# Ledger of designs, part 47: designed miniproteins, single chains

Each design is a single chain, and the fold is of that chain. pLDDT is the mean over its residues in the fold that is shown.

## One batch from the design tools (miniprotein)

Design m1705
Fold by ESMFold2-Fast:
Structure m1705 (fold): chain A 77 residues (1-77)
Amino acid sequence: LGAAPDPEEVLKKLLEERGEKPKEIQLLSYTRRVEGDKIVVEAVFKVKLEDGTEKIYRLTLVLDANGNILSAELEEL
């Protein structure tokens, strides 16, 4: 129903699956584009881990027209 997933919540879930523990997350850039029947969201985050390490990640989400996640890709920059 109409609400797109929060990219930050998707990022947190993917980081947990990788064994990383985020302490602080900052959104640096956000781009959304429509590709036919799909929506592509590209978000860049600065992540501070519990050990004080800082990393930059690009999250790419492909959504259907109803906001369901079709794919999620996380890349360290």
Scores: mean pLDDT 81

Design m1706
Fold by ESMFold2-Fast:
Structure m1706 (fold): chain A 97 residues (1-97)
Amino acid sequence: SASEELRRLAAETERLIEANSVEAWEKTKEAIELLMKELKKKLKEAGADEEQQEKFKELEKLAEKIKEILDELIEEGKTFSSAEELVEYLEEELKKL
């Protein structure tokens, strides 16, 4: 299931971050893409109203921007010494959006 796949991707991503591996960013992109696909499917099945659809579009834009940041990290081969340093970097990059 998508839930099991997301759980596996999350565990693998955490391990790769701890190992200072750039593969962590590739796994994070895969997890984001899977999550967005499943959320879109669930919203359609639930008969989401216009407000819910607009909020989802905002989330899609945020997901694309995060993927762009991850692509830059992959291209640069950039790693972080801790999860806290990664979070600080992502927070600063998201503030520019």
Scores: mean pLDDT 73

Design m1707
Fold by ESMFold2-Fast:
Structure m1707 (fold): chain A 57 residues (1-57)
Amino acid sequence: KELEEIRELIKKLLGEEVAKHLTDEDLKKIQKEAKEMMKENPDTSTEVAKLYKKIAE
């Protein structure tokens, strides 16, 4: 499911302990924040920026 994919991306970005404690509402908030970040500064040159781009999609 979409939220499970976002959780896996967050696990890669912030680690398993952070990812497993996030609720569905937290995941939706992070996706919204990632979309705003990519809209304002769409730099995908780093691995971190690439993960944020995938979360925003």
Scores: mean pLDDT 73

Design m1708
Fold by ESMFold2-Fast:
Structure m1708 (fold): chain A 67 residues (1-67)
Amino acid sequence: MEKTVESAAEFIMEYLAKAPGPQSLSEIIEAAQKQGFSKSIVRKALKKLEEAGVVVRTEEGKYELAR
């Protein structure tokens, strides 16, 4: 389980780094599902990244990499 969450976290970080701006939860889930990740794993990975301060939620309710 942890390995899959870590793989999802790595994917999310790369996805956000390449994105033109902050991405919604739905956009992140859709992109991750194309790579075989489930919605549950994506949500767990996002929570872990937010807890670690790697990802932040914008005022628009979207996600981006922390600086």
Scores: mean pLDDT 78

Design m1710
Fold by ESMFold2-Fast:
Structure m1710 (fold): chain A 72 residues (1-72)
Amino acid sequence: SLREGMRGALMAAVRAVERGEGAEAAAALRAAAEDPRLSPEVREELRRMAEAAEAGDVERAREEAEKAAEAV
């Protein structure tokens, strides 16, 4: 399902932040947030997750990932 696919991708991004690859995760999340097939709500949550990832904040990245997955 779209929600399961999104959740898997977001969890992979959280793991990247855990490994200190927050900058790479943030870039990928910002690119994903430009996808016009996603709702504005999902795109905004992806941008918030990217901010958390860039800050290296694993807890915030996980919280925003859950919000993005639920918004799908």
Scores: mean pLDDT 83

Design m1711
Fold by ESMFold2-Fast:
Structure m1711 (fold): chain A 85 residues (1-85)
Amino acid sequence: AKLVIKIDFKGIKLSEEGKKSLKEALKKYLESLGAKNIEVKELSDDVIEVIAEFESVEKAKEAAEKIKEFLESFGYEVEVEIKEL
């Protein structure tokens, strides 16, 4: 299953180093939750998209809840979608 996470910074200004650190932290956190083949895309200055693969839909759902809670704690707006393909 694929988990797609769309993160909107809601006008919270991050430095280039801050964005890099956030992307690295997201990859490590998702890997700790069992993710494979993690891809991070910058869609705009305020929006990034993360795609991660999980062995099952259930694991993707658990990871989605945890990552959403984690990111929303920083004031970001988070959308998650699970693809069963």
Scores: mean pLDDT 80

Design m1712
Fold by ESMFold2-Fast:
Structure m1712 (fold): chain A 80 residues (1-80)
Amino acid sequence: MEEIRKKLKEIQEKVLELLNKADQITDPAKRERVRKLIEEIRKLVNEAMEALDKGDYEKTKELIDRAQKLIDEAERILNE
């Protein structure tokens, strides 16, 4: 399950990157959209860590996939 741990670490690193980029956004509406997505990603990551600790690898993968989709959405907003 090292692949799952690696993906979670990559998502956590992306969250930090998105937070740094969000702080640099001058448009307040765009900034709020990105910050809201970051908060949702963090909730999914926390749920994924709990599922992983319980040995629920299928749920962990599902939550990781959902977090990745929200990261992709946040990156699209940043490139608008």
Scores: mean pLDDT 83

Design m1713
Fold by ESMFold2-Fast:
Structure m1713 (fold): chain A 57 residues (1-57)
Amino acid sequence: MDEELAKRLLENGKKYFKQGDYDGAITNAQEAISLAKKGSELYKEAQKLLDQALKAK
């Protein structure tokens, strides 16, 4: 439904993660998960980013 917004949030989250802003990455990943279709590739990528950001913090 809001796949485009979820994709944009995931890309922003990846950018924050690359910059060392793990809190920004976590926030964007959580929002992307909430908007992405459950079980989609986008949902899985957002889950991966969230897990990586939480472990890096």
Scores: mean pLDDT 82

Design m1714
Fold by ESMFold2-Fast:
Structure m1714 (fold): chain A 69 residues (1-69)
Amino acid sequence: SAEAEKLLEEAEKYAVLGLIYLEQGRPELAIRYAKKALELAKKAKELGGNEEDAERIIKVAEQIIKDAE
């Protein structure tokens, strides 16, 4: 659905921001944006969005959270 696609695009943008802040040594911001990406990707998956894209974003977001500790 168009709604699910929009959520995946927003999740990808937040995952990218999480990676940028992680590289800049800003772990609190990295975790915040990664958690937002995780939430949006899970919601997109529930709405019938692309499962492979959603799972990829979920894994990236979870990795950012682990690396930011």
Scores: mean pLDDT 88

Design m1716
Fold by ESMFold2-Fast:
Structure m1716 (fold): chain A 98 residues (1-98)
Amino acid sequence: MSADELLAEGRRAEAAGDYLRAARLYLEAARRYLEEGDTARAREALRRAFAALDKSEASREERRRLTAELVGEAIRIVAEEIRQSSPAIAAADAKLLA
């Protein structure tokens, strides 16, 4: 399934009031966009995932787990944005951390 298809399925789940499913689908869309190097669409999908999770009637455990995954993906998106915007700086940071 493409990132665009996952985003569309997430919007349908959200329209149906299935906010937890929408959050998961938006997270998967964000991951696919990031794999394609499209950080702008990845960020948009991730924002939708956070918004859907906030509206969800998820259990404490499900909310905690999904929040951790969303935060992890946000870190990956920011890292890729830094790499794309400043390749020399990203390379220097990697060298300093080694």
Scores: mean pLDDT 82

Design m1717
Fold by ESMFold2-Fast:
Structure m1717 (fold): chain A 73 residues (1-73)
Amino acid sequence: LPGARKLTPEEEKALEEAVSRVHQAANGDEAIQALRDVAKEAREKGYKEAADFLESVAAMVEQTLADVRARRA
């Protein structure tokens, strides 16, 4: 896809872990928290690009969920 970049090995590993934790989440709020937890762990390990990517995904999901909730109100 235009604008798509290749994932680094660190981003790929962090994404695999995030996907596994998200699959175990019972709801959207838990899924967002799982993404943030993996991002924090990646940042602590020095994988800044992986952490930034996961934080961006978590923020996007959170905004989408907020928009859906606003439309229901």
Scores: mean pLDDT 73

Design m1718
Fold by ESMFold2-Fast:
Structure m1718 (fold): chain A 70 residues (1-70)
Amino acid sequence: MDKIEAALEEAKELDTNGDGKISLSEGAEVLARHTGVSKKKAREILKRLDTNGDGTVSLAELVKAAEESI
């Protein structure tokens, strides 16, 4: 099973309002669990993709971060 698919499925469950976005902290935890990187490293990767600096990431950005983590 692809680790990226597992991370995406968990992220979809955390997206309670269905807007396709999750918090930076939630995304970092999902990445750390499924890719094996540290929470700090996952947060740094997601922060690079958070161009607005609003502390949220899209599901697509989470997938890119997971790809960069492998």
Scores: mean pLDDT 74

Design m1719
Fold by ESMFold2-Fast:
Structure m1719 (fold): chain A 63 residues (1-63)
Amino acid sequence: MKLSDEEIEREVLILEAAVLLVVAEKEGNEEAARLAREAIEAANAGDLERARELIRRARETLE
């Protein structure tokens, strides 16, 4: 099966956002959890640039 580079990037971003969501929920960080959920939605919609930015913001909020 040939996956495009874009499909691979989308899957990686979804996995990263899902991990951040689990961490945010464990820490009770509602803002980071919201950003992680929005990142998953953006990646599923094919907006990889928005997904990357939302993941970056979620990570910053957890630190």
Scores: mean pLDDT 82

Design m1720
Fold by ESMFold2-Fast:
Structure m1720 (fold): chain A 95 residues (1-95)
Amino acid sequence: KEIEEKALEIADEVSLLLAEKISRDSPREEFIKGLREVLEYLKKLAEKYGLSEEILEEIEELEKNLESMSREEALDKIGEILQKMIEEIKKKLKE
């Protein structure tokens, strides 16, 4: 379906951005900087598609807590947020 294809394209773009901006082996400061760039992109994506305030709040909470989180915890949280965003985008595109 066209909607499913578009949602997958968005997921692929974010995954590529994550791979570009963050490396698991990079210094912590570079990792945090890259994650902040990804979170900024996710905020813009949420605003573009008019996603729920709850999604925007989750992105802001992750950004706030990035420096206190492990790499694994931060990546897991981004994955959770991305999954929720893709589901909401699918619903918006179906309307």
Scores: mean pLDDT 76

Design m1721
Fold by ESMFold2-Fast:
Structure m1721 (fold): chain A 66 residues (1-66)
Amino acid sequence: SMDPSYEELRKKAEELVEEARKDKSKAEPSIKELEEMLKLAEKAGPQELIEFLKKKLEEAKELKKA
């Protein structure tokens, strides 16, 4: 499979949360993308990446609630 590097996935997740923080209309698409990334990571990725993505998903969900 063509999987992005773990570093790139972590950076992308951080960027998605920052976009949601600056613009709440971006929170929903960021949450959906993070959920997709997490599903892929759970099938093939290391535990550290899975834990990181879960944390970022929680942050994005909190931003949507406010």
Scores: mean pLDDT 78

Design m1722
Fold by ESMFold2-Fast:
Structure m1722 (fold): chain A 82 residues (1-82)
Amino acid sequence: NKELIEEGEKLLQEGGENRDLKLVKEGVELIIKGAELAGSKEAVELAKKGGKLLIEGIKSGDIDKIQEGTALILRGVSLALK
C-alpha cells in the first residue's frame, strides 16, 4: 500500500516535470488505489478531487488549479500513510 502511494508520487513528480499527462494520470490512479487499500475514504476523496483539478489545471495552464490539486493530493497521501 505504501509502495503504491510512493510509486504514484514518483510518477506525479516525473509527469509534472515533463508535462506528461499520462504519467500524471497514472500517478493519481496509483495514489487513489493506495488510499483505498489503506481504508481511508477521506484520502480517496482528496486524491480524486485533487487529481481532477491537477489534470484540468495542466490542460488549461491554470496555475491556481495545479496548486490546489497538488495540495489536495498531498493531503490525501499524508492521511493514507498514517
Scores: mean pLDDT 84

Design m1723
Fold by ESMFold2-Fast:
Parts: C-alpha cells; structure tokens; sequence
Structure m1723 (fold): chain A 68 residues (1-68)
C-alpha cells in the first residue's frame, strides 16, 4: 500500500505535466490535444486517480467549447 502511494504520486506528477502540455498546444491542434487528454484520462481512471480523471474531463470539455 505504501509502495502503491509512491507509484500514484509519480504517475500523478507525470499526468499533470502532460495535461499542461496538451492545454498549451490546444490552440494549435485542439483535436490532438483532446486525444492526448483522453489518453491521460483513461490512464488516470485505470490508476484510480479521481482528481486527475476529473481534471482531464473538464479540460476536454473546455477545449471543445473554446474551439467549437
């Protein structure tokens, strides 16, 4: 369980970095950004990272609204 927490923290940090990168590129390529965020959301869901899952879902909706 303690080792699981360490793994969670590393994945969380990596996914947060990937979310920021996707959001930064959303203006140039919103379709790719959405696809990247969907992958991040799927991984977060698999790892049980509810906060990251919610954040990616909100980010996807935000990009869709802003670019459509």
Amino acid sequence: KEEEEKKRKKIEEKLNKEILKALKNADTDPEKAIKDLEKIRDKARKEGLSTIEALTSMSIVSIKISNK
Scores: mean pLDDT 78

Design m1724
Fold by ESMFold2-Fast:
Structure m1724 (fold): chain A 88 residues (1-88)
Amino acid sequence: SLEEIEKRAKERRISIEMVKAGLSFLGIDITTEQLEAASPELIGELLAELFEYMGFSRDKEKVEEQLKRIRELVEEAKKRYKEVLEKL
């Protein structure tokens, strides 16, 4: 169980870094700390779906809609992190 917890923590860290890299590729700048203030798992799922639309279907309308959702979640994450930082 302890080894499983450590493995899961490492996998989560790698996942967050991959999500950040994916966002950076799309021109969306966010820090690791800001990303952790949101649901990085949800953003990761939306990113995977976005890349599928871009690479597979090339559905411009779906790409634009999904990118808008991702941008809204990123801005919410930045706002939440700022509010936490201001309370310190």
Scores: mean pLDDT 76

Design m1725
Fold by ESMFold2-Fast:
Structure m1725 (fold): chain A 90 residues (1-90)
Amino acid sequence: MKEEAYKEAMEEIERIFKEETDPLAFAQRVLDAVVEALEKMDLSPSEKARYAAATAISLVGLLLEMEQGRATREDMLEEVKKILEDAYKK
């Protein structure tokens, strides 16, 4: 069910945030969790691809900003949660 997939994904990314302090490893694990959640949601193939791409692009952008001291791992968490919530509302 879409709601179950969303709740499980939100719990998993919060867990990853607590366990993984390295930004690159955090981004990789979170991207995997989001892609898995999207596969379980009642979305079209194009919508799944769009949300997966948005997640990957946002995470890469934030990693680049972190190199400049302009973003945090908390910013990554917030953006991923926003993307998952948008996918859930479809």
Scores: mean pLDDT 84

Design m1726
Fold by ESMFold2-Fast:
Structure m1726 (fold): chain A 97 residues (1-97)
Amino acid sequence: SPKVLGVGAAVMPEGNLLGVGVTTDAPAEDIASVEVEVNGKKRKVLSLGTGTSASGHGIATAVAEAKPEDVGKQVRATVTFKDGSTASGDAGPAVEV
C-alpha cells in the first residue's frame, strides 16, 4: 500500500490558516484526498495542490482552516489514495512542499 513519507505544517495565525505539506511514495495521480487534524480534531481543507517529484514521489500541499489554539499542537495528515487505501503521518522536520 502507498505510504506517507513526511509531513510538515505551519500555522499562519494572522489568517487563521494552516499550511500542510505531505510527501508520499505514490505519485500525485494516485492521491484522492488529504484530511488534516490538529490534536485529533479535523480541520476543513480549503485547497489542495498536488505534484510528482522527479523521483516519482507524490507531493500534496493543503491549506486548511486553523484556530488560534492550534499553534504548537500536533498536526496529522491522512492521505486517501485512489485504490481506497489510507496512510497517515505527523508533522516532522523534513517534508517536500
Scores: mean pLDDT 80

Design m1727
Fold by ESMFold2-Fast:
Structure m1727 (fold): chain A 64 residues (1-64)
Amino acid sequence: GERGLEAARLMAELIRAGASAAEAAEAVRERFGEPSEETREVAREIAEKLREIGDEFEEELKKR
């Protein structure tokens, strides 16, 4: 449902802001309760995509 997507978005946003996966999971748990398996899968996919973009950006910075 929409609540699950909001939880996944919050988790991904916190990871993007520099929080660890554990810290992001705690923040989601505090606001939305324990995330469902579907919410965790969506959050992981978003986090993996953001990590790939971040890794590419850091590699480019290291080459300069």
Scores: mean pLDDT 68

Design m1728
Fold by ESMFold2-Fast:
Structure m1728 (fold): chain A 117 residues (1-117)
Amino acid sequence: MTEFRVTLRLEVRGEGTVVAQVELLVRGARSVEAEVTGEGGASVGVTVERLASGDFLARLVAVVTGEAGQGVVRATVTLTVRSEGGELVGARIAGVSATDGAEVLSVELTAEPAREL
């Protein structure tokens, strides 16, 4: 069973800038567990969902909320984690959106094999 550590870093700008880093530990072909840490004034929520079509395709939704200057900024990033032959193969960004008047400045995604914890 393959394990991946997926690190997502987001920079979102409104009247200020919010930076959030989300670390996801994705385990196995049939179950996905997510551990999330946010940094510096951001609140992060993660929803894990398995798609009905395609063997072991999981959808992760990370929501970043923070205060940027005089406003509240919200960004939503959808990640797709793919399996092949019952093993996890990788992760990709499937979509990014931000609150009206906010701009996503950068999105970085890294996926690597994880150690057994």
Scores: mean pLDDT 57

Design m1729
Fold by ESMFold2-Fast:
Structure m1729 (fold): chain A 69 residues (1-69)
Amino acid sequence: LRVPSDEEIEKILNDLRKSLLPIYSQEQVDKILEEARKKLKSLKSDKTPVPLVFVDPETGELIVVIVVP
């Protein structure tokens, strides 16, 4: 199993930032990107991981889940 390179991780995070910034504050986006970065660095997969952002229905807080297709 392959760990994504730092360059691949930054590309994924940059795409996520671009999609979230029009909706959420810079502070909220930075928090989610940091969580996604931690999850991506710990993931081992031969496929490109995709971060998905959801709102936790219990807390209203943003959460990130990494999906491997």
Scores: mean pLDDT 73

Design m1730
Fold by ESMFold2-Fast:
Structure m1730 (fold): chain A 60 residues (1-60)
Amino acid sequence: DFVETARRIAEAVREAKKQSPEMYKAALEYAGALHEAWQGGTPDRAREKEAEYEKLRAEK
């Protein structure tokens, strides 16, 4: 679901900015990887960047 995924990413980036520069960077990389996947790229990178963001979030 494109709209739901986009909303989730926008919210994650907004919240990450409040937490730390590292989380903000991870959220931006995840958003970029998702955009690449939506343009016909591979979803593998988006999954990797999502895992990196979730790992940082779990450490807080």
Scores: mean pLDDT 72

Design m1731
Fold by ESMFold2-Fast:
Structure m1731 (fold): chain A 73 residues (1-73)
Amino acid sequence: SLLERLRALIEQNERARRELEERIEELRRYLEENPELPEEEREELELKILVLEIAKGATDLVIERLRKKIAEL
């Protein structure tokens, strides 16, 4: 069923979103717990957080579009 496939894709993307959110929280916590990190290492971790936030935003958009497709069925 197309509906079952769309639901499975939503669940997959919701899992990916949670994993990205957990990784972002872990990195932010690491930065908070290590205030004496060299500036270059801090900047690298902040850039990594930015990339993960963009990836999270992409999963949110995919979930929204999949939910709209289900509503149109």
Scores: mean pLDDT 89

Design m1732
Fold by ESMFold2-Fast:
Structure m1732 (fold): chain A 85 residues (1-85)
Amino acid sequence: SSIKAGKEYEEGQELTEEEKEILLEAALGNFKLLAEKGLTEEHKEKIREILKEAGFKEEEIEELLKLIEEKDWEGVKELLEKFIS
């Protein structure tokens, strides 16, 4: 199914626990696909920009990128859950 979750105006949108769970699983799937192909420096730079706009700290962004490169999906999920929970 085509899912347009709305990349626009996510700031200030209140998500239910169920919606957060769905978005976390979708994000994990996307990160897995990127890691399978290998993250380029260009991809890492874009991810840093997106996460910074979302309110992540530089330390958290670098930790997340490291976990993605190591394919530690449990660690990726934990870090994302801490941020949105």
Scores: mean pLDDT 71

Design m1733
Fold by ESMFold2-Fast:
Structure m1733 (fold): chain A 75 residues (1-75)
Amino acid sequence: AEELLKKGKEAFEAGKYEEAAEYFEKALELDPLNAEAWKLLAEAYEKLGKPLKAVSYYMRAMAAEIEKENPELQF
């Protein structure tokens, strides 16, 4: 999972936003509570010109962060 995030960040830095999004999506398949990966996916979609999709991923990042900070709270 962490290696996929690194590859995604490398692709993002290289301007390969579609490849970066794919790596972040794969990282989230392994760890859906990774708020950083959701934020990075949102940023990649902003760069791809899909702001509504980016907003939905930012909301997912917030939900993941809340769940991590409150592990006894189940929704």
Scores: mean pLDDT 79

Design m1734
Fold by ESMFold2-Fast:
Parts: sequence; structure tokens; C-alpha cells
Structure m1734 (fold): chain A 69 residues (1-69)
Amino acid sequence: GKKEEIRKEILKLIGEILRIIGEILDLEEKLKKETDEEEKKKIEKEIEELEKKREELLKKIKELEEQLK
């Protein structure tokens, strides 16, 4: 039913968030080793874009959780 479909969607979004977290951690490690200031800014921007995507996915999960109440 609709509630089961919503739960499956939430689990998929959680999986996407976990992937994004892993990618952010890899980029943060790369940023710590980077010595070029322009490359650091590029990595920081990429991390910022991934954090925004993560926030959007978290908002979608909250909206879906409200439909389960």
C-alpha cells in the first residue's frame, strides 16, 4: 500500500544520504592534503554542493515521514 511505498522511498533516500556522506568524507580528506589554494576552493565548493543535496534529501525524508503519521 501507499505507506509501504513511502517507507521504501525513505530507505532509498537514506541510502543516497549515506553515499553522499562517504563522498564528503573522501573530499574532506583530499582537502586536508591539498596545498593549492584554488584547488582547495574547488573542493570546498564541491563539499558545499553535496551538503546542500544532503539537506534537500533530509527535508524530503521529513516530508515523507509526516505522510506516515
Scores: mean pLDDT 87

Design m1735
Fold by ESMFold2-Fast:
Structure m1735 (fold): chain A 76 residues (1-76)
Amino acid sequence: LEEEAEEVMERLRELAKRDPEAAKEVLARALAAARAAYEAAAPTLPREEAEEIAARAAIEEARRAIEEAEERLRAE
């Protein structure tokens, strides 16, 4: 999980150098995904486990959003 987070953070830093607004969009989407995942997990799971699920959801959404932003930048 931490290794995947570091990889995503490095890609996000590179995106921020090219397009800061796209990087903000990635962060907003990742936070929204984390919130949704946490709200779904929190009623039935321990806090630590719900937080891990939220972190994983944030990483996956960030990866997806970064791919979309990189594709847009390649087209322009």
Scores: mean pLDDT 79

Design m1736
Fold by ESMFold2-Fast:
Structure m1736 (fold): chain A 66 residues (1-66)
Amino acid sequence: MKFLVTNKGGPERAIAFTLKMLGDPNFSMTKVAPNQYLVTNKGNEEQADAFKLELESDPNFSVTEV
């Protein structure tokens, strides 16, 4: 499963998100624009669903399944 993630917060939120993604072996991330990331789930569907719900609950991010 792939997600397009948009950071609507400041640079600190971008840094925190990047470090979180780099620390998780079940996800890969590619920066596609200054505040946009293509995230690929390499784990199971439950992990993908949890990731989407977590980001949807954060007003500093938008997430769309692609």
Scores: mean pLDDT 81

Design m1737
Fold by ESMFold2-Fast:
Structure m1737 (fold): chain A 68 residues (1-68)
Amino acid sequence: MDPVELGRRLGRALRAGDVEAARRAIRELHESGVLTPEQAERALAALDAGDADGAGLIVAGSLARAGV
């Protein structure tokens, strides 16, 4: 799946407060190889703690390091 579309999907879910959609987008980013297992675990833990901004920052930092 296209990482740009997954990033858009995650951003929309986080803005809408749709935790389940955000969780799916993070899993799909991990399955596509954009997130490492550690990055995916940290992002999901942030969502579970109610820290949507923290989850978004973890994913954005991973994309920047991947050169995307």
Scores: mean pLDDT 78

Design m1738
Fold by ESMFold2-Fast:
Structure m1738 (fold): chain A 100 residues (1-100)
Amino acid sequence: SVTLTQTFSGFDGSKYTLGWYRQRPGEEREFVAYITKIGKTGYAEEVKGRFEISRKSDNTLELTMKNLQPEDSAVYYAAASSKNSPDNFEYWSSGTELTV
């Protein structure tokens, strides 16, 4: 298993819905998972049961990935939204490359 960690600086992450997206070479960014301010989670169907999103602190987001498959190789982006919606992410990380 692999855990990706993103620490947010310059804002209070407890006020945001946080999420993960990924992008494979030559493809668009796709949704992976979200966690709301109150701890509600959602997952893309292809990662459901294999990936777990969690808040380790108010500004630290993790994605724990189990049973990794070749298709999980991508650049992973952490994202934040003030709007309580997984479709309205305003803030994005620089990306973390994962190769399986």
Scores: mean pLDDT 80

Design m1739
Fold by ESMFold2-Fast:
Structure m1739 (fold): chain A 61 residues (1-61)
Amino acid sequence: STLRELAEQYEAKGEEAEKAGDLEAAAKHYQKASILYTILGDEEKAKRAAEKSRELAAKLE
């Protein structure tokens, strides 16, 4: 679905930002992916994206 493609796009942007060392951008992109996967009912992908977002956000403290 279009919503799944958008979720995958944000997940990819999160991975790209993480590799670039932009932890703030990565956390935000993973947060967006988590929300979209939650709407899709993809519990496993939503959980993984939420965990990555929280981990990266914690490093910004």
Scores: mean pLDDT 86

Design m1740
Fold by ESMFold2-Fast:
Structure m1740 (fold): chain A 97 residues (1-97)
Amino acid sequence: SLTEKIKELIKNKDYDGLLKLISEIETKGTELKPEERKAVEEAFILYFVHANKEAGGMPEEKAKEIAELKLKTREALKAGDLETAREYAKKLEELYE
């Protein structure tokens, strides 16, 4: 299953594999079950934190907050909630300063 594949990639610390899988899901517009969506979102947060740690960019907690805000911004945009998306985007700008 998708959830099992994500768990295996996380267990093996295969961050490149996680990025590829997430990109394929986004590109294909794959419809996800709630549990699969949660697993993909958690995988994205883990990947983003790892990538920012390897780049020497920012603290883990800050990277996690940025990843969560990116996911929330995307969900608000998909729902057509432009006001909420704008609020999350503003918080993202503040975190990158």
Scores: mean pLDDT 80

